Designed miniproteins, single chains, continued (5). Designs and how they scored, part 82

Each design is a single chain, and the fold is of that chain. pLDDT is the mean over its residues in the fold that is shown.

## One batch from the design tools (miniprotein)

Design m18835
Fold by ESMFold2-Fast:
Structure m18835 (fold): chain A 79 residues (1-79)
Amino acid sequence: ALEEEAQQLELEVRKLQVQLNEAQSLEEYEALRQQIEQLEEELIALYEALGKEEEAARVRQERASIQPQLENLRRYLES
């Protein structure tokens, strides 16, 4: 069901976010970030298809809220 797909995507995004925080290179960081962004877009689309607008908005807000931390990690890896 779409609800199970959304739950699976939530878990995969969380797993990739942990891996991103442990990234050792810019190449690894960029690859993981792109994958996370793609899965988050799929998750948003699934929530919208389910009529769960609040959950879709939450995912969008969470994406926005972590950007400063991701930028700090990127700059650290550039060093």
Scores: mean pLDDT 83

Design m18836
Fold by ESMFold2-Fast:
Structure m18836 (fold): chain A 67 residues (1-67)
Amino acid sequence: MEKLRKALKAAAEKRKAGGSTKEIAEAIRKEGLEASSFKIEGTDETGVKVKYGDKTYHVPTGQTSNE
């Protein structure tokens, strides 16, 4: 779970820097998640949608949200 949160943060930072879907996926891999364990469902100006373990997480550009 901690790796996922770090990977999602890395994805958001990469997107904020103007990174492509491929670069966002690479940022997630660098946090220790394999490409086969997640999928980029979409990228937008609002953030990145990442599918992991059959769930989709929306990661806004900037920082990840808390509760």
Scores: mean pLDDT 72

Design m18837
Fold by ESMFold2-Fast:
Structure m18837 (fold): chain A 83 residues (1-83)
Amino acid sequence: DMKKKIEEILKKAREEAKKLGASKKILDQIDFVLKEATKASSLGYDEEAARSAAEQLRLIAKATENEELKKFLEKAAEELEEL
């Protein structure tokens, strides 16, 4: 189930970002990406949901100065792109 895979990647990204000290703003941005991807996937737009989520995670990664968080978000985006 593609929806479940997308949700698992994004939920894991959120939890690890929290552990890596991500700000509330970054966590809220990831939560928004999860909500939008879940909605799109529920409507059958799995490939678009995964692609859009990956693009949003890369933008969040680019905006952060935390190198560990940046690398982790980029890896999560790559996992979404491989679906």
Scores: mean pLDDT 84

Design m18838
Fold by ESMFold2-Fast:
Structure m18838 (fold): chain A 104 residues (1-104)
Amino acid sequence: MKPSEIAEQLKKYVELIKNNKFDELKKLMREKLPKAVAAYGDTLSDAEIDYLFELIKKNKEKVIEYVEKNLDNPTFWLRYVGPSKGVSAEERALLALANIAIGT
């Protein structure tokens, strides 16, 4: 997996946030975040995913700014590149989005 592939998916998720397509984002988070954390031997409940989703909504402007400032810089996305086996760029990007919201 390339850092640029994560950046492309993050751009897509930021577009959902900017257009207030939160129902679509929530569905993607519930479908894909459990697979992302399972690669690290961890689990996320629906309640934990809902908490992360609400945190993204609360910090919407800051999350958008952070992602957009760093879209073309691969060094910012290197920290989210892990073993690609069993985890897609879409799943890695959602995990990155959640981590940005927590750190914001």
Scores: mean pLDDT 77

Design m18839
Fold by ESMFold2-Fast:
Structure m18839 (fold): chain A 77 residues (1-77)
Amino acid sequence: SGEDLLKELSELSKIPGELDVEKINKLIEEAYKINDETTILALAQMVAENSEDPEYVLLVLNGEKLPKDAKLITPEL
């Protein structure tokens, strides 16, 4: 369900350092399968906040997978 996808995204965002791109790509795939606009927008926001590459946000919004070498870094506060 969409609630489960949002929870998984929230748990990923709590891990400091490099985000697991394979898990992010799985969330993109699952969100698009169920047309979960809330999760898609949350994924796009998370990518925008943790990447300097605007193309990654466009990939999420188009239902495309991020490259496996994508750098998404959650700052340690």
Scores: mean pLDDT 77

Design m18840
Fold by ESMFold2-Fast:
Structure m18840 (fold): chain A 74 residues (1-74)
Amino acid sequence: SEKEKLIKEIKEVLEEMKELALSTVPEEEREKLGKLLDEYIKKLLEYLKTLSVEEQRKILEALRETFEETKREL
């Protein structure tokens, strides 16, 4: 239950990061980049599911901090 909630939250942040990345590239490149990011997110989530709750929380916090910093620089 707790792991499922953390993985869902991590997925949501990664999807937001994907949308931000896609907004910075020309329309012609969005399909290719989108597919690449979807594959990376899928593989990353499979790996993250094997980690402890404590490790998942640290990763979620780090991703949120990185995303907020990236938004400020754009």
Scores: mean pLDDT 85

Design m18841
Fold by ESMFold2-Fast:
Structure m18841 (fold): chain A 100 residues (1-100)
Amino acid sequence: MSLKEVVDKLLEIIDKTLEEVKKAKSLEEAKEIVRKMVEEIRKLLEEENVPEELKKMVEAGMEQLLERIEEAKSVEEAVEILEEFRELFKDSLEKYLKSK
């Protein structure tokens, strides 16, 4: 898989997760959906053997997201956290691709 294809797939996973979180029936379900997304992303990075720089950047983003999501007090807040994360993460990934 090309580096651009990996980035596109990362963003697709996040977009799918955002739609699932919006449909969550409880805060705990929303948090579990985000935790499963993080594990799926980590697995993708290992399977695709991505450059260390990209792996470090994605892992740092995932750690920050998990810290924020654990503090969420409602499904609506979890959605807002994930939407904000998605926009910042997309910008970071696009800048990384342009730097190559």
Scores: mean pLDDT 85

Design m18842
Fold by ESMFold2-Fast:
Structure m18842 (fold): chain A 98 residues (1-98)
Amino acid sequence: DDERAKLVNSLLNLKFELESIVEPDPEAAAHREEAIEHIEKAIEALEKGDLEAAAEHLEEAIRHLEAAIAASTDAEAKAELERLLERLRKLLEKVKEL
């Protein structure tokens, strides 16, 4: 599925950007790592055609990004996390439309 392949690539790019954030707060960093793990599981689910599991993992990643933003004490890291959270929400909507 071409649309599913595009979603996988979009999630891989989002994951790469998320991994590139320098986060000095250990609680925010821990939530960011959990969000990355759930994005990886969502990618695996999409590749297997399990759209329900993919959506569930993206919803968990969103919760962890919201927690990372709440815990973040660095203005630049917080702004990047907020930007990536909005992108992740849009990708979840696209998964739900498959």
Scores: mean pLDDT 88

Design m18843
Fold by ESMFold2-Fast:
Structure m18843 (fold): chain A 87 residues (1-87)
Amino acid sequence: HMSKVDEAVEELIKVFRELKKQASPEVQKILDEFIERLRKLKEEGHSLEDIANLVEEAIRKLYEAGAPKELIDKFEKEVQKILDKYR
């Protein structure tokens, strides 16, 4: 059905959407941008490495925007579990 990369992207988008529910409007905009970029990488057939790099960029942007450390720590753990699962 879906490639491993497609499945990883769908699981990552779910985690981004869950974080968005607890986020400020500024952080929500960042999360929406990265959800769109994740979908683009999936459509264009990019590697899991490219997806992992985009996730790292998202985490950096969340810190720069002043998102609460507790939410970022939880987010990092969840996205890392997904990336490790698909390897």
Scores: mean pLDDT 83

Design m18844
Fold by ESMFold2-Fast:
Structure m18844 (fold): chain A 116 residues (1-116)
Amino acid sequence: SEELIKEIREKLLEIVDEALKDELAEPVRNLPDPAKYPDWPSLVKNPQSLNSIKEKIESGEIRSVEEFEKEVNNLLTQFALYLPSSSEEYKNAEKLYEKIKKKLEELKEEERELLE
């Protein structure tokens, strides 16, 4: 229903806004600085950031929990292309990813309760 789609959108915006405010979000909040990571633009064809994911939720390009989860998974995969897994930036992105994943599992449970 339209009401359910609106509620999901509002919940996804809450999750992404909380993620954007987290200090762990620094490496994923905006697109990487090519001055700091000069190889990045050649490695990533469809660049994503938490801000670009938020814009997709607001525009209606992301309409479900599953679509949001896919975009967040793609963001972490993107960062693995140019950040070593031993870096503080990558470890912080992984920690933030686990926080987002926990919020998405809670939202999936709420969605099941609304549909049953």
Scores: mean pLDDT 78

Design m18845
Fold by ESMFold2-Fast:
Structure m18845 (fold): chain A 82 residues (1-82)
Amino acid sequence: SEGIISGLEEMIKWVEEKKELSEEEKENIILSLENMKEASKDKKIQEILDETIEKIESLPKTVKGSEVAKILRETLEKIKSL
């Protein structure tokens, strides 16, 4: 859906501008992804977002914005390929 694609693109831009993410910023990203998952009408999109949440949760407490951006870009490509 267009809303999820736009939301992911905005999130990617936001995290790429950060050298490191705080624990709160990481939690906010996860919450945003969970909200996108709940708003999705497509089961495949829900599964892709769920995998993305797990990948971000598995990252170290100190994480670079570029590392999160990479995961989000992979998610965006998967969703665009549906």
Scores: mean pLDDT 84

Design m18846
Fold by ESMFold2-Fast:
Structure m18846 (fold): chain A 83 residues (1-83)
Amino acid sequence: GPHLEEARRHIERAREALRRGDYESAEQHLLEAAAHLGEEFGVIPGIGAQLRVIGLIEDGRLAGDIKGGIEKAIAYLEELLAA
């Protein structure tokens, strides 16, 4: 559906931002992708996806590895889209 297509586009934009070292833009696109998953799957899955993305990126930031946190958030969202 259109929300899954939008989620995929935002994940692609997040990957592009990550390649450039633009971690702020990558994080923003991953939050947008999680929001579109909420529109597709419902409120509880959507909140869960957003909280997981935030947690993975924040864990990376606290560990001094924001790139690794963003990579984990991308992998998590891609797994949800492949299911």
Scores: mean pLDDT 86

Design m18847
Fold by ESMFold2-Fast:
Structure m18847 (fold): chain A 68 residues (1-68)
Amino acid sequence: APSLAELEAEIKRLLLEAIERYGADSPVVKEMVALMQEYAKRAETASEEEQRELALEVLRRIRELMAR
């Protein structure tokens, strides 16, 4: 399984790719930023294992948004 650091790096990479493809003010990028903010709030009280699960969920949702 990927580490938390690897998952967070992939999330950042996809955000930069989405900004390049769609623009920073696009609905896709705005939804991605909202997902990342929601993840950050949930991660504040989560264990490392729960943080990894949350990061995987964020990655799945980001990939879903970029497929639209």
Scores: mean pLDDT 82

Design m18848
Fold by ESMFold2-Fast:
Structure m18848 (fold): chain A 65 residues (1-65)
Amino acid sequence: MNNMRLLREEYLERAREAKKIDPEKGEELLRTIDLLGDTAEQSYESELMRTYMKNTADGMLEEVK
C-alpha cells in the first residue's frame, strides 16, 4: 500500500528541477533522496522513513532559490 518507489520518484524529479536552479544543492538533494529511499524500501518502518525523507527533502528544497 505504501508506494515508496512513487514517492522517491516524485522527490527525485523535484530534486532534478532544483538542480537546474542550484546544481550544487540539487546534486546533494538527489544523493540524499536516493540514500534515504533505498533505506526506506528495505525497512519495515517504512512510514517513519518516508516521513523522515519528506521532511529532509522539503527542508533542502526550501534552500533552493
Scores: mean pLDDT 73

Design m18849
Fold by ESMFold2-Fast:
Structure m18849 (fold): chain A 81 residues (1-81)
Amino acid sequence: SVEELAEKVKRALEERGVIVSVEEKTPEKIVLRAGGDVTGEEIGEILEEVGLEVEVKDKKRSNAWRIVIYKDRKAIVETVD
């Protein structure tokens, strides 16, 4: 389920010192907010290890991230404005 995927992502990011909260939860998608000094490529790698197909919109280092996980196992990684 998308909820199980989001929980795996949250745990994997938290193991790397990233603080993760759930911003939105629907049957179609879960939106996570992530805080920590990481790159979009690092987040993308973690999501791919969980088994997601990842689109990284921002690849450089940031401290504020939005991660959208879809029920079809696709994910988007972007910075928070």
Scores: mean pLDDT 82

Design m18850
Fold by ESMFold2-Fast:
Structure m18850 (fold): chain A 65 residues (1-65)
Amino acid sequence: SGLDKLKELLDELVARGKISQEEADELLALAEQGRLDDFDRLLTRLYLKGKISAEEAQALGRAVR
């Protein structure tokens, strides 16, 4: 699947306690649906809340493209 790298990165963020499983599932579902604007909006929200770093946000954005 083209989203295998995204799933691996999301699983690691959940394992490190940075995001919830619900947030990871939402990001994966948005990517699977091709809803990249909604994906980017959620990603920005997680970054602004201090849950993920700018580097982690960029890596997730690259994994869906």
Scores: mean pLDDT 86

Design m18851
Fold by ESMFold2-Fast:
Structure m18851 (fold): chain A 81 residues (1-81)
Amino acid sequence: GSLKKAIETLLAKAQQALAQTTDPLAKQQIQEGIKALQEGLKSEDVAKAIGYLLLGIGNILTAALESKDPQSREAAREALS
């Protein structure tokens, strides 16, 4: 699969996770991840696009690991699956 397809797939899952997230800090982390993924899709440089994909994954993973709300953690974890 192409890099852009991977970013698009994760972006769709991250947006779905955001809709199910109620913890404000987890919501902010997922929103920052979504912004990174959107920048990845705009990038013409493959290395830059990979950097944004990794940043997006990192932000969503932070929400999955650090959110105090179990539902918000699960939503973020499901986005990465």
Scores: mean pLDDT 87

Design m18852
Fold by ESMFold2-Fast:
Structure m18852 (fold): chain A 64 residues (1-64)
Amino acid sequence: SLADLHVRTAEAHIELAKLYKDAGKEDEAKFYIETARRHLEAAQAAGADPERVAELKKKIDEIE
């Protein structure tokens, strides 16, 4: 589904953001966090599981 695609893309971007942050690349990390947030908003609008969206938002907050 479109919702599932947005969730999977957000998850991948969260992992990339973590890798960039761990490497000291703050600008790149922020870029991927920003795109992940947009994909999660699109996922919510498309009817994604609210629990799954909340889980991924929590992961963003932990690495931001």
Scores: mean pLDDT 86

Design m18853
Fold by ESMFold2-Fast:
Structure m18853 (fold): chain A 90 residues (1-90)
Amino acid sequence: SNVEEAKKLVEETKKKVQELTEQAKAAKTYEELAEIQKQMSKLVEETLQKLDEIYEKASRKEQEEIEKLMKKLKEFLDEAGEIINEKIES
């Protein structure tokens, strides 16, 4: 189903975001951190594009569930961003 496809994509994206966040914590230079942020931005852009494609094909009922998944992904991304910002300020 479109909901299952969206859920799988969100779960895979969260795993990759977590890996990049851990790499950002270990970064010693601005160059390393900038490269990780670039990878994060590309991942987010690609994921949102794929979610939009799934959403467009989905029924109204499925769209409601996909919107909830997108909201949870945004919350997860906001938390990851805070962790990276704390590393920069430290």
Scores: mean pLDDT 83

Design m18854
Fold by ESMFold2-Fast:
Structure m18854 (fold): chain A 106 residues (1-106)
Amino acid sequence: SILEKMKELVEKAEQALKAGDKETLRKYLNEFIELAEKLPSAPALKPLIDRLKRLVDEGKFEAAYWLAKGLLILVEKYKDSDKLPKFERSEAERYILKALFLENLE
């Protein structure tokens, strides 16, 4: 499924991040973005997808990785949802907040 492929890309992105391989990390994050845009929930997730694209374009890869990880959890929780949920204090919210914090340090 698209979701399983997105999970695999996040795992590969984590390995590239740990290895300091920025080129490979950019590749996997861009592939993740392409899959996220094809989801039925993409319109509801557009602000996060657009932010992820900006972080990758700006070379803020650690922030981009944590945002992608948070976005993946939202996709799993709200399959086929056309409405962006309010964040309850959850794992997804914590990863997104970490991404926002790291964006200002990179």
Scores: mean pLDDT 79

Design m18855
Fold by ESMFold2-Fast:
Structure m18855 (fold): chain A 79 residues (1-79)
Amino acid sequence: DEVRAALAQRLSDLRDAVENALAQGLSKEEIKKLLAEKVKEIYEWLDSQDISESERKELIDIIDKLVEGLNLVIDNYYS
């Protein structure tokens, strides 16, 4: 599915952005703000896609799971 492939790429880019921000020594607050803004961009992109409500909910669950995982990585890094 082209939409799922595009989402996978966007989620990979999100992970890379967080890893790069951590490597650059940004604060926990700055990285969480960056994560929130990029997640918002992904949701706005997803909302523009012509997909079923059922598929949209499945893709949102995938996004939310990754965001939860990234927040755990950030929290552990600053522990």
Scores: mean pLDDT 87

Design m18856
Fold by ESMFold2-Fast:
Structure m18856 (fold): chain A 94 residues (1-94)
Amino acid sequence: VKVEVELKELKEGEKFTATARLTEVDDSVFSIVLRIYINGELVKVEGASAGEPVTATSDRTLKAGEEVTAEAYVVDLSGKRHPLQAKKTAKVVP
């Protein structure tokens, strides 16, 4: 299974937003789970059906110099969570 993670442009004063989606059709995938982190701390988890993009947005605004990470996993039709499929990390700019 191939998953893509996209990060929105990350500036101080903005909320962190990330989106994950499947890059190809896979009938064995039930859902995508997206987790977003600020400075290594988990701040949001969102899930969506495999046919839809999943978007997660932080409840707080970002500070310059913070590190943000988005991680995407897939869950199959049996409920099994598969290993990390995609990860992106960025630094917040002023």
Scores: mean pLDDT 77

Design m18857
Fold by ESMFold2-Fast:
Structure m18857 (fold): chain A 77 residues (1-77)
Amino acid sequence: SEIDKKLAEIEKEIRERMEELKKEKGLDHPEVQEEYKKWTKPVAEAAKLYETYGLSEEEIKELVLKLLEEVEEERKK
């Protein structure tokens, strides 16, 4: 589906970008922190697609934030 396709693309791009930056520059580097902030734009894009298919923007943002928290938590361990 279009929802699954968009979500998979966003997750893939974020994973690749964050993994590369963390390995090369370190977690506390300003560029890594800026990439985290840039992630809010893809969330808004995905939310629009999910609204078309009957899901709310808030529900999608909650899901995305939860996934991001899990990634951050795993990195901190």
Scores: mean pLDDT 59

Design m18858
Fold by ESMFold2-Fast:
Structure m18858 (fold): chain A 88 residues (1-88)
Amino acid sequence: MSPADLARDVAASMALITRGVGELTKKVLDERISKSSGDEKKRLQEELELEQQYVDHLVTSNEALAAGDEASAAAHLAKARELRAQLE
């Protein structure tokens, strides 16, 4: 109802959406890994691990915003940005 309450509700919704997208990405990568072998399989497993860490930090950042913990949210967002740079 207040602008702060609305912002927290939006952050909570963003955490849920980000988690759902992450679960879908994991399912797609798991299927690709199951059909691969050797060096390709190892590379995909390493990519999945980094993608999961990235999603976890984004989810935690939005959950922290929903809880009103701006400092924790900023720290997790910064970590997510570092991980995304490694995936590019």
Scores: mean pLDDT 83

Design m18859
Fold by ESMFold2-Fast:
Structure m18859 (fold): chain A 93 residues (1-93)
Amino acid sequence: SSQELEDRVRQAVGLIKQALRNRDNEEIVDKLVDEIATLLNLSEEEKKLLREAIKNGRVDLALSLVLQALTRRHRFDPAQAALVNRLSSEVLK
């Protein structure tokens, strides 16, 4: 449902923000990346790329990887796309 997708996007963005704030703490980053991977059904390769992006402070790459994973599983309507863009912009602040 649209609500389930919104909740999932909001959760993923929140976890990315937490990981970025703690990017120097390997244990916290690994835990949060595992939570994101479970939430979005990321492959081991996508999980490694996300972890590397977060550790290098590449917010743009981390968000791109998450959005690509969501797009593979869900077709966004215009309202959902606007929500994803809004929630993504919160990570960049």
Scores: mean pLDDT 74

Design m18860
Fold by ESMFold2-Fast:
Structure m18860 (fold): chain A 60 residues (1-60)
Amino acid sequence: DQQIQQRMRDGVMDVLNGMPPSDVVDRLQRQGITQDQIIDRLRNSPSPSSQQILDAVRRR
């Protein structure tokens, strides 16, 4: 849980710093974090970077 939170935080920061959201999603999934876990943890986040990651994982 703490490891997932840290990896999510790092992903949001990476998008803020210019990493493509799709690359962040790929990295999180490689680390064993599922699509459902990404959606569940970011769905209530108001940040633009979190929404970009959600859009990438949902393929909207």
Scores: mean pLDDT 78

Design m18861
Fold by ESMFold2-Fast:
Structure m18861 (fold): chain A 81 residues (1-81)
Amino acid sequence: MEEEIAVYEALLVLQSKKGYATVDEIAEALGLSKEKVQEIVNKLVDMGLVEKKQIGGKTYYYVTDEGEKKFRELLAQREKE
């Protein structure tokens, strides 16, 4: 289980935190290493689903409109077509 579950879980965490979070916050919420979360968020940024922003000396990752759409698509997966 790779991209789909990891992307969904990361986007879910971001949405639960008002659409943005740090790597540390995502790692704690998902129970993953910071290195693994950094890989996931780098992939999300590359895909245009998340944007990196620096605020108050911290790096935050914000969900984009495309990330919001992707999250809704992944939520539909729970219906197990």
Scores: mean pLDDT 74

Design m18862
Fold by ESMFold2-Fast:
Structure m18862 (fold): chain A 92 residues (1-92)
Amino acid sequence: SLSEIARLTAAMAIAGVAAIETGDVNDSEVAYELGKRVAELLRQAGQDELADEIEKSAEKFYEAVKAGNREEALKYLKDFIDAANRAIDALS
C-alpha cells in the first residue's frame, strides 16, 4: 500500500541518519534492509525502474558507511529519499 511505502521510507530515513551519526555498520544494514523492502513493494506495484533506483541507492549507502565515507553516505541517502518521494507521487 502507499501508506506502507511512505512509512518504510520514513523508517529508512531515520535509520540512515542514525547510521551516518554513529558510523555503525549495523545501523546502515538496517537502513539497507528497509530500502530493499521499499523496492519490493514498488516492484509489486509495477514500478520496476524506481524500485531498482531505490535498491541501488540503499546498497551504495550501505557500502559508503562501511567505507567510512560520510559525504557519499549522505548523498546516497538523499538519492534514496528523492526516488522514494517520486514513487509515492507516481502512485498517488
Scores: mean pLDDT 84

Design m18863
Fold by ESMFold2-Fast:
Structure m18863 (fold): chain A 80 residues (1-80)
Amino acid sequence: SLEEEAEKLIKEIDKLLKQAQAALDKGDFETAKKLLDQIEKKIKELEEIAKKLDPKSRIKALSHIGVARIHLSVLKKELE
């Protein structure tokens, strides 16, 4: 279902954000750049799915998207 796809994407985004932070903390900028690109692609995919979800599930997805985008922005600034 779309709800299961959204939940899977949320978990994948959270995992990738933790991996990107760990890569940055170790100075592995090439791995971090690849992970940040993957995160952005998954956030965009989640945003498209969120448009098709019922209101309650959509609010939860949008909340996770908001937090993920803030976190992604902070990590990107550490690279640039």
Scores: mean pLDDT 88

Design m18864
Fold by ESMFold2-Fast:
Structure m18864 (fold): chain A 97 residues (1-97)
Amino acid sequence: MISKEELEIEVLRAMNIIALSVIINTIDSEDASEEQKEEIRELAREVLEGLSTTELDKEVLEEVNRLILEAMKLLEQGDFEGAIEKLREALELVKEA
């Protein structure tokens, strides 16, 4: 049987991948500048690639998920610079792990 911890890690990873995929697929419909759209798309793509290629512990995955969800909330509010900052923080966590 898969352990509860291993299951929680895989669920968190899947949630992060889904959230990043939503950002990548919806950013072109936002009222952001083309430069902001490109930065958000590239950052989200880099975080997604890092999550797919790197073994991360549960604590890092939970923090990355929190930052991605905060970025999504900021995008909904039209705060594209805030969203870029949160995605950069998520990318740094993935790179440092």
Scores: mean pLDDT 82

Design m18865
Fold by ESMFold2-Fast:
Structure m18865 (fold): chain A 68 residues (1-68)
Amino acid sequence: MKTLEADSKEGLQKALQEGGNKVKKATIKTSAGEYTVEAKNAYELVDKILQYLLENNSEIIGAKVEYE
C-alpha cells in the first residue's frame, strides 16, 4: 500500500491521475470536515468527491490518497 498526500485540489487531481486504477481510498480535508471515500478506481473516487464538495459548498484544503 502506498500513500500520496496533497494540500490542494490540483494536487489531489494529480495524485488520482498517477494512481489510476490502483487508487482504492481517498481522504479529503475541507472547511466542512474530513470525508473518506473508497472505490474500485480513481474515476469513481472523483465522482464521489465532487458530489461531496458540491453538496457541502466546500473546498479541498488537504488530501491523502491510498493505492496498491
Scores: mean pLDDT 73

Design m18866
Fold by ESMFold2-Fast:
Structure m18866 (fold): chain A 91 residues (1-91)
Amino acid sequence: LKEEAERLIKEAEELLERIKELSARLQEAIAQNAPREVILQLRRELQRALEEFLDTLSQIYELSKSLSEEDREKYLAFIDKLKQELLSLPL
């Protein structure tokens, strides 16, 4: 359980980093009037990363139900922190 939760947390952090990178690239492409195909490709990659990220957070939430109250609060706070970080991005 703990090892699985730690693995999922790492995956969520890596996905958020990827989302930040893709978001920045998308904003740059739009600002530079990049071809529509480039913008659409970046949007598709961003959408895929977002879906994987949300699924990973959902898995962490489900695992948290089997943990001690202290550990559960810790993981729920971590999920909230990542969600707030995501919501701050110009998607």
Scores: mean pLDDT 83

Design m18867
Fold by ESMFold2-Fast:
Structure m18867 (fold): chain A 77 residues (1-77)
Amino acid sequence: SADDQIAQRSLADMQDTLAQVQAQAAAGTLSPRDASIALFRALALRSEVYLVSRNQALLQQVEAVHQQLQGILQQVM
């Protein structure tokens, strides 16, 4: 559906944020502040997906990305 396409775009933005944060963490350049900002952005995008989509598989992918970002934040904080 059109709503699922919008949700997939928001998920892609979350995945891009995660990839950037993972790359910075691997390089040893990730600050706690940058990690927190990335987590906040992902939370906002997650909320947008939940407003437009009821697709369980898509929502599970959103939760997986969010949990990975939280894990990185916990290691840096």
Scores: mean pLDDT 84

Design m18868
Fold by ESMFold2-Fast:
Structure m18868 (fold): chain A 65 residues (1-65)
Amino acid sequence: SMEMERDYLIALGRIAESVGLVRVEERDGTLVLTYPASSETGRRIAELLKRRAEEVGVRAEVREV
């Protein structure tokens, strides 16, 4: 289901968050994926997670800090 797929994506994002590459936040059903401007790896992970979320019908945004 979309809910299970969303929870799975959040779990993957939390793993990346644990090593400082991305921050995952849920806002009104949208996944907000924030990466530090200094991290090319963080940007790529955030973009991959956004693409996967969109493929399974979950709204996602990528933000740089």
Scores: mean pLDDT 80

Design m18869
Fold by ESMFold2-Fast:
Structure m18869 (fold): chain A 62 residues (1-62)
Amino acid sequence: DRIAPLAAALADPDPRVRYDAVVELGGLAKEAPEAVRPHLERALADPSPAVRQAAAMVLEGL
């Protein structure tokens, strides 16, 4: 399962790592939407505007 390491990456101090984790979780959202959803919702509160925007776009596509 790829979700657990991506969820851990959302806690990374580098916003680029967190952004990449959101994008990869988005790729898994069609296969496992309910497993991915809480991690994307958490990313909506991220301090980086780019990370928040990516999470919002993925959630709207679910």
Scores: mean pLDDT 83

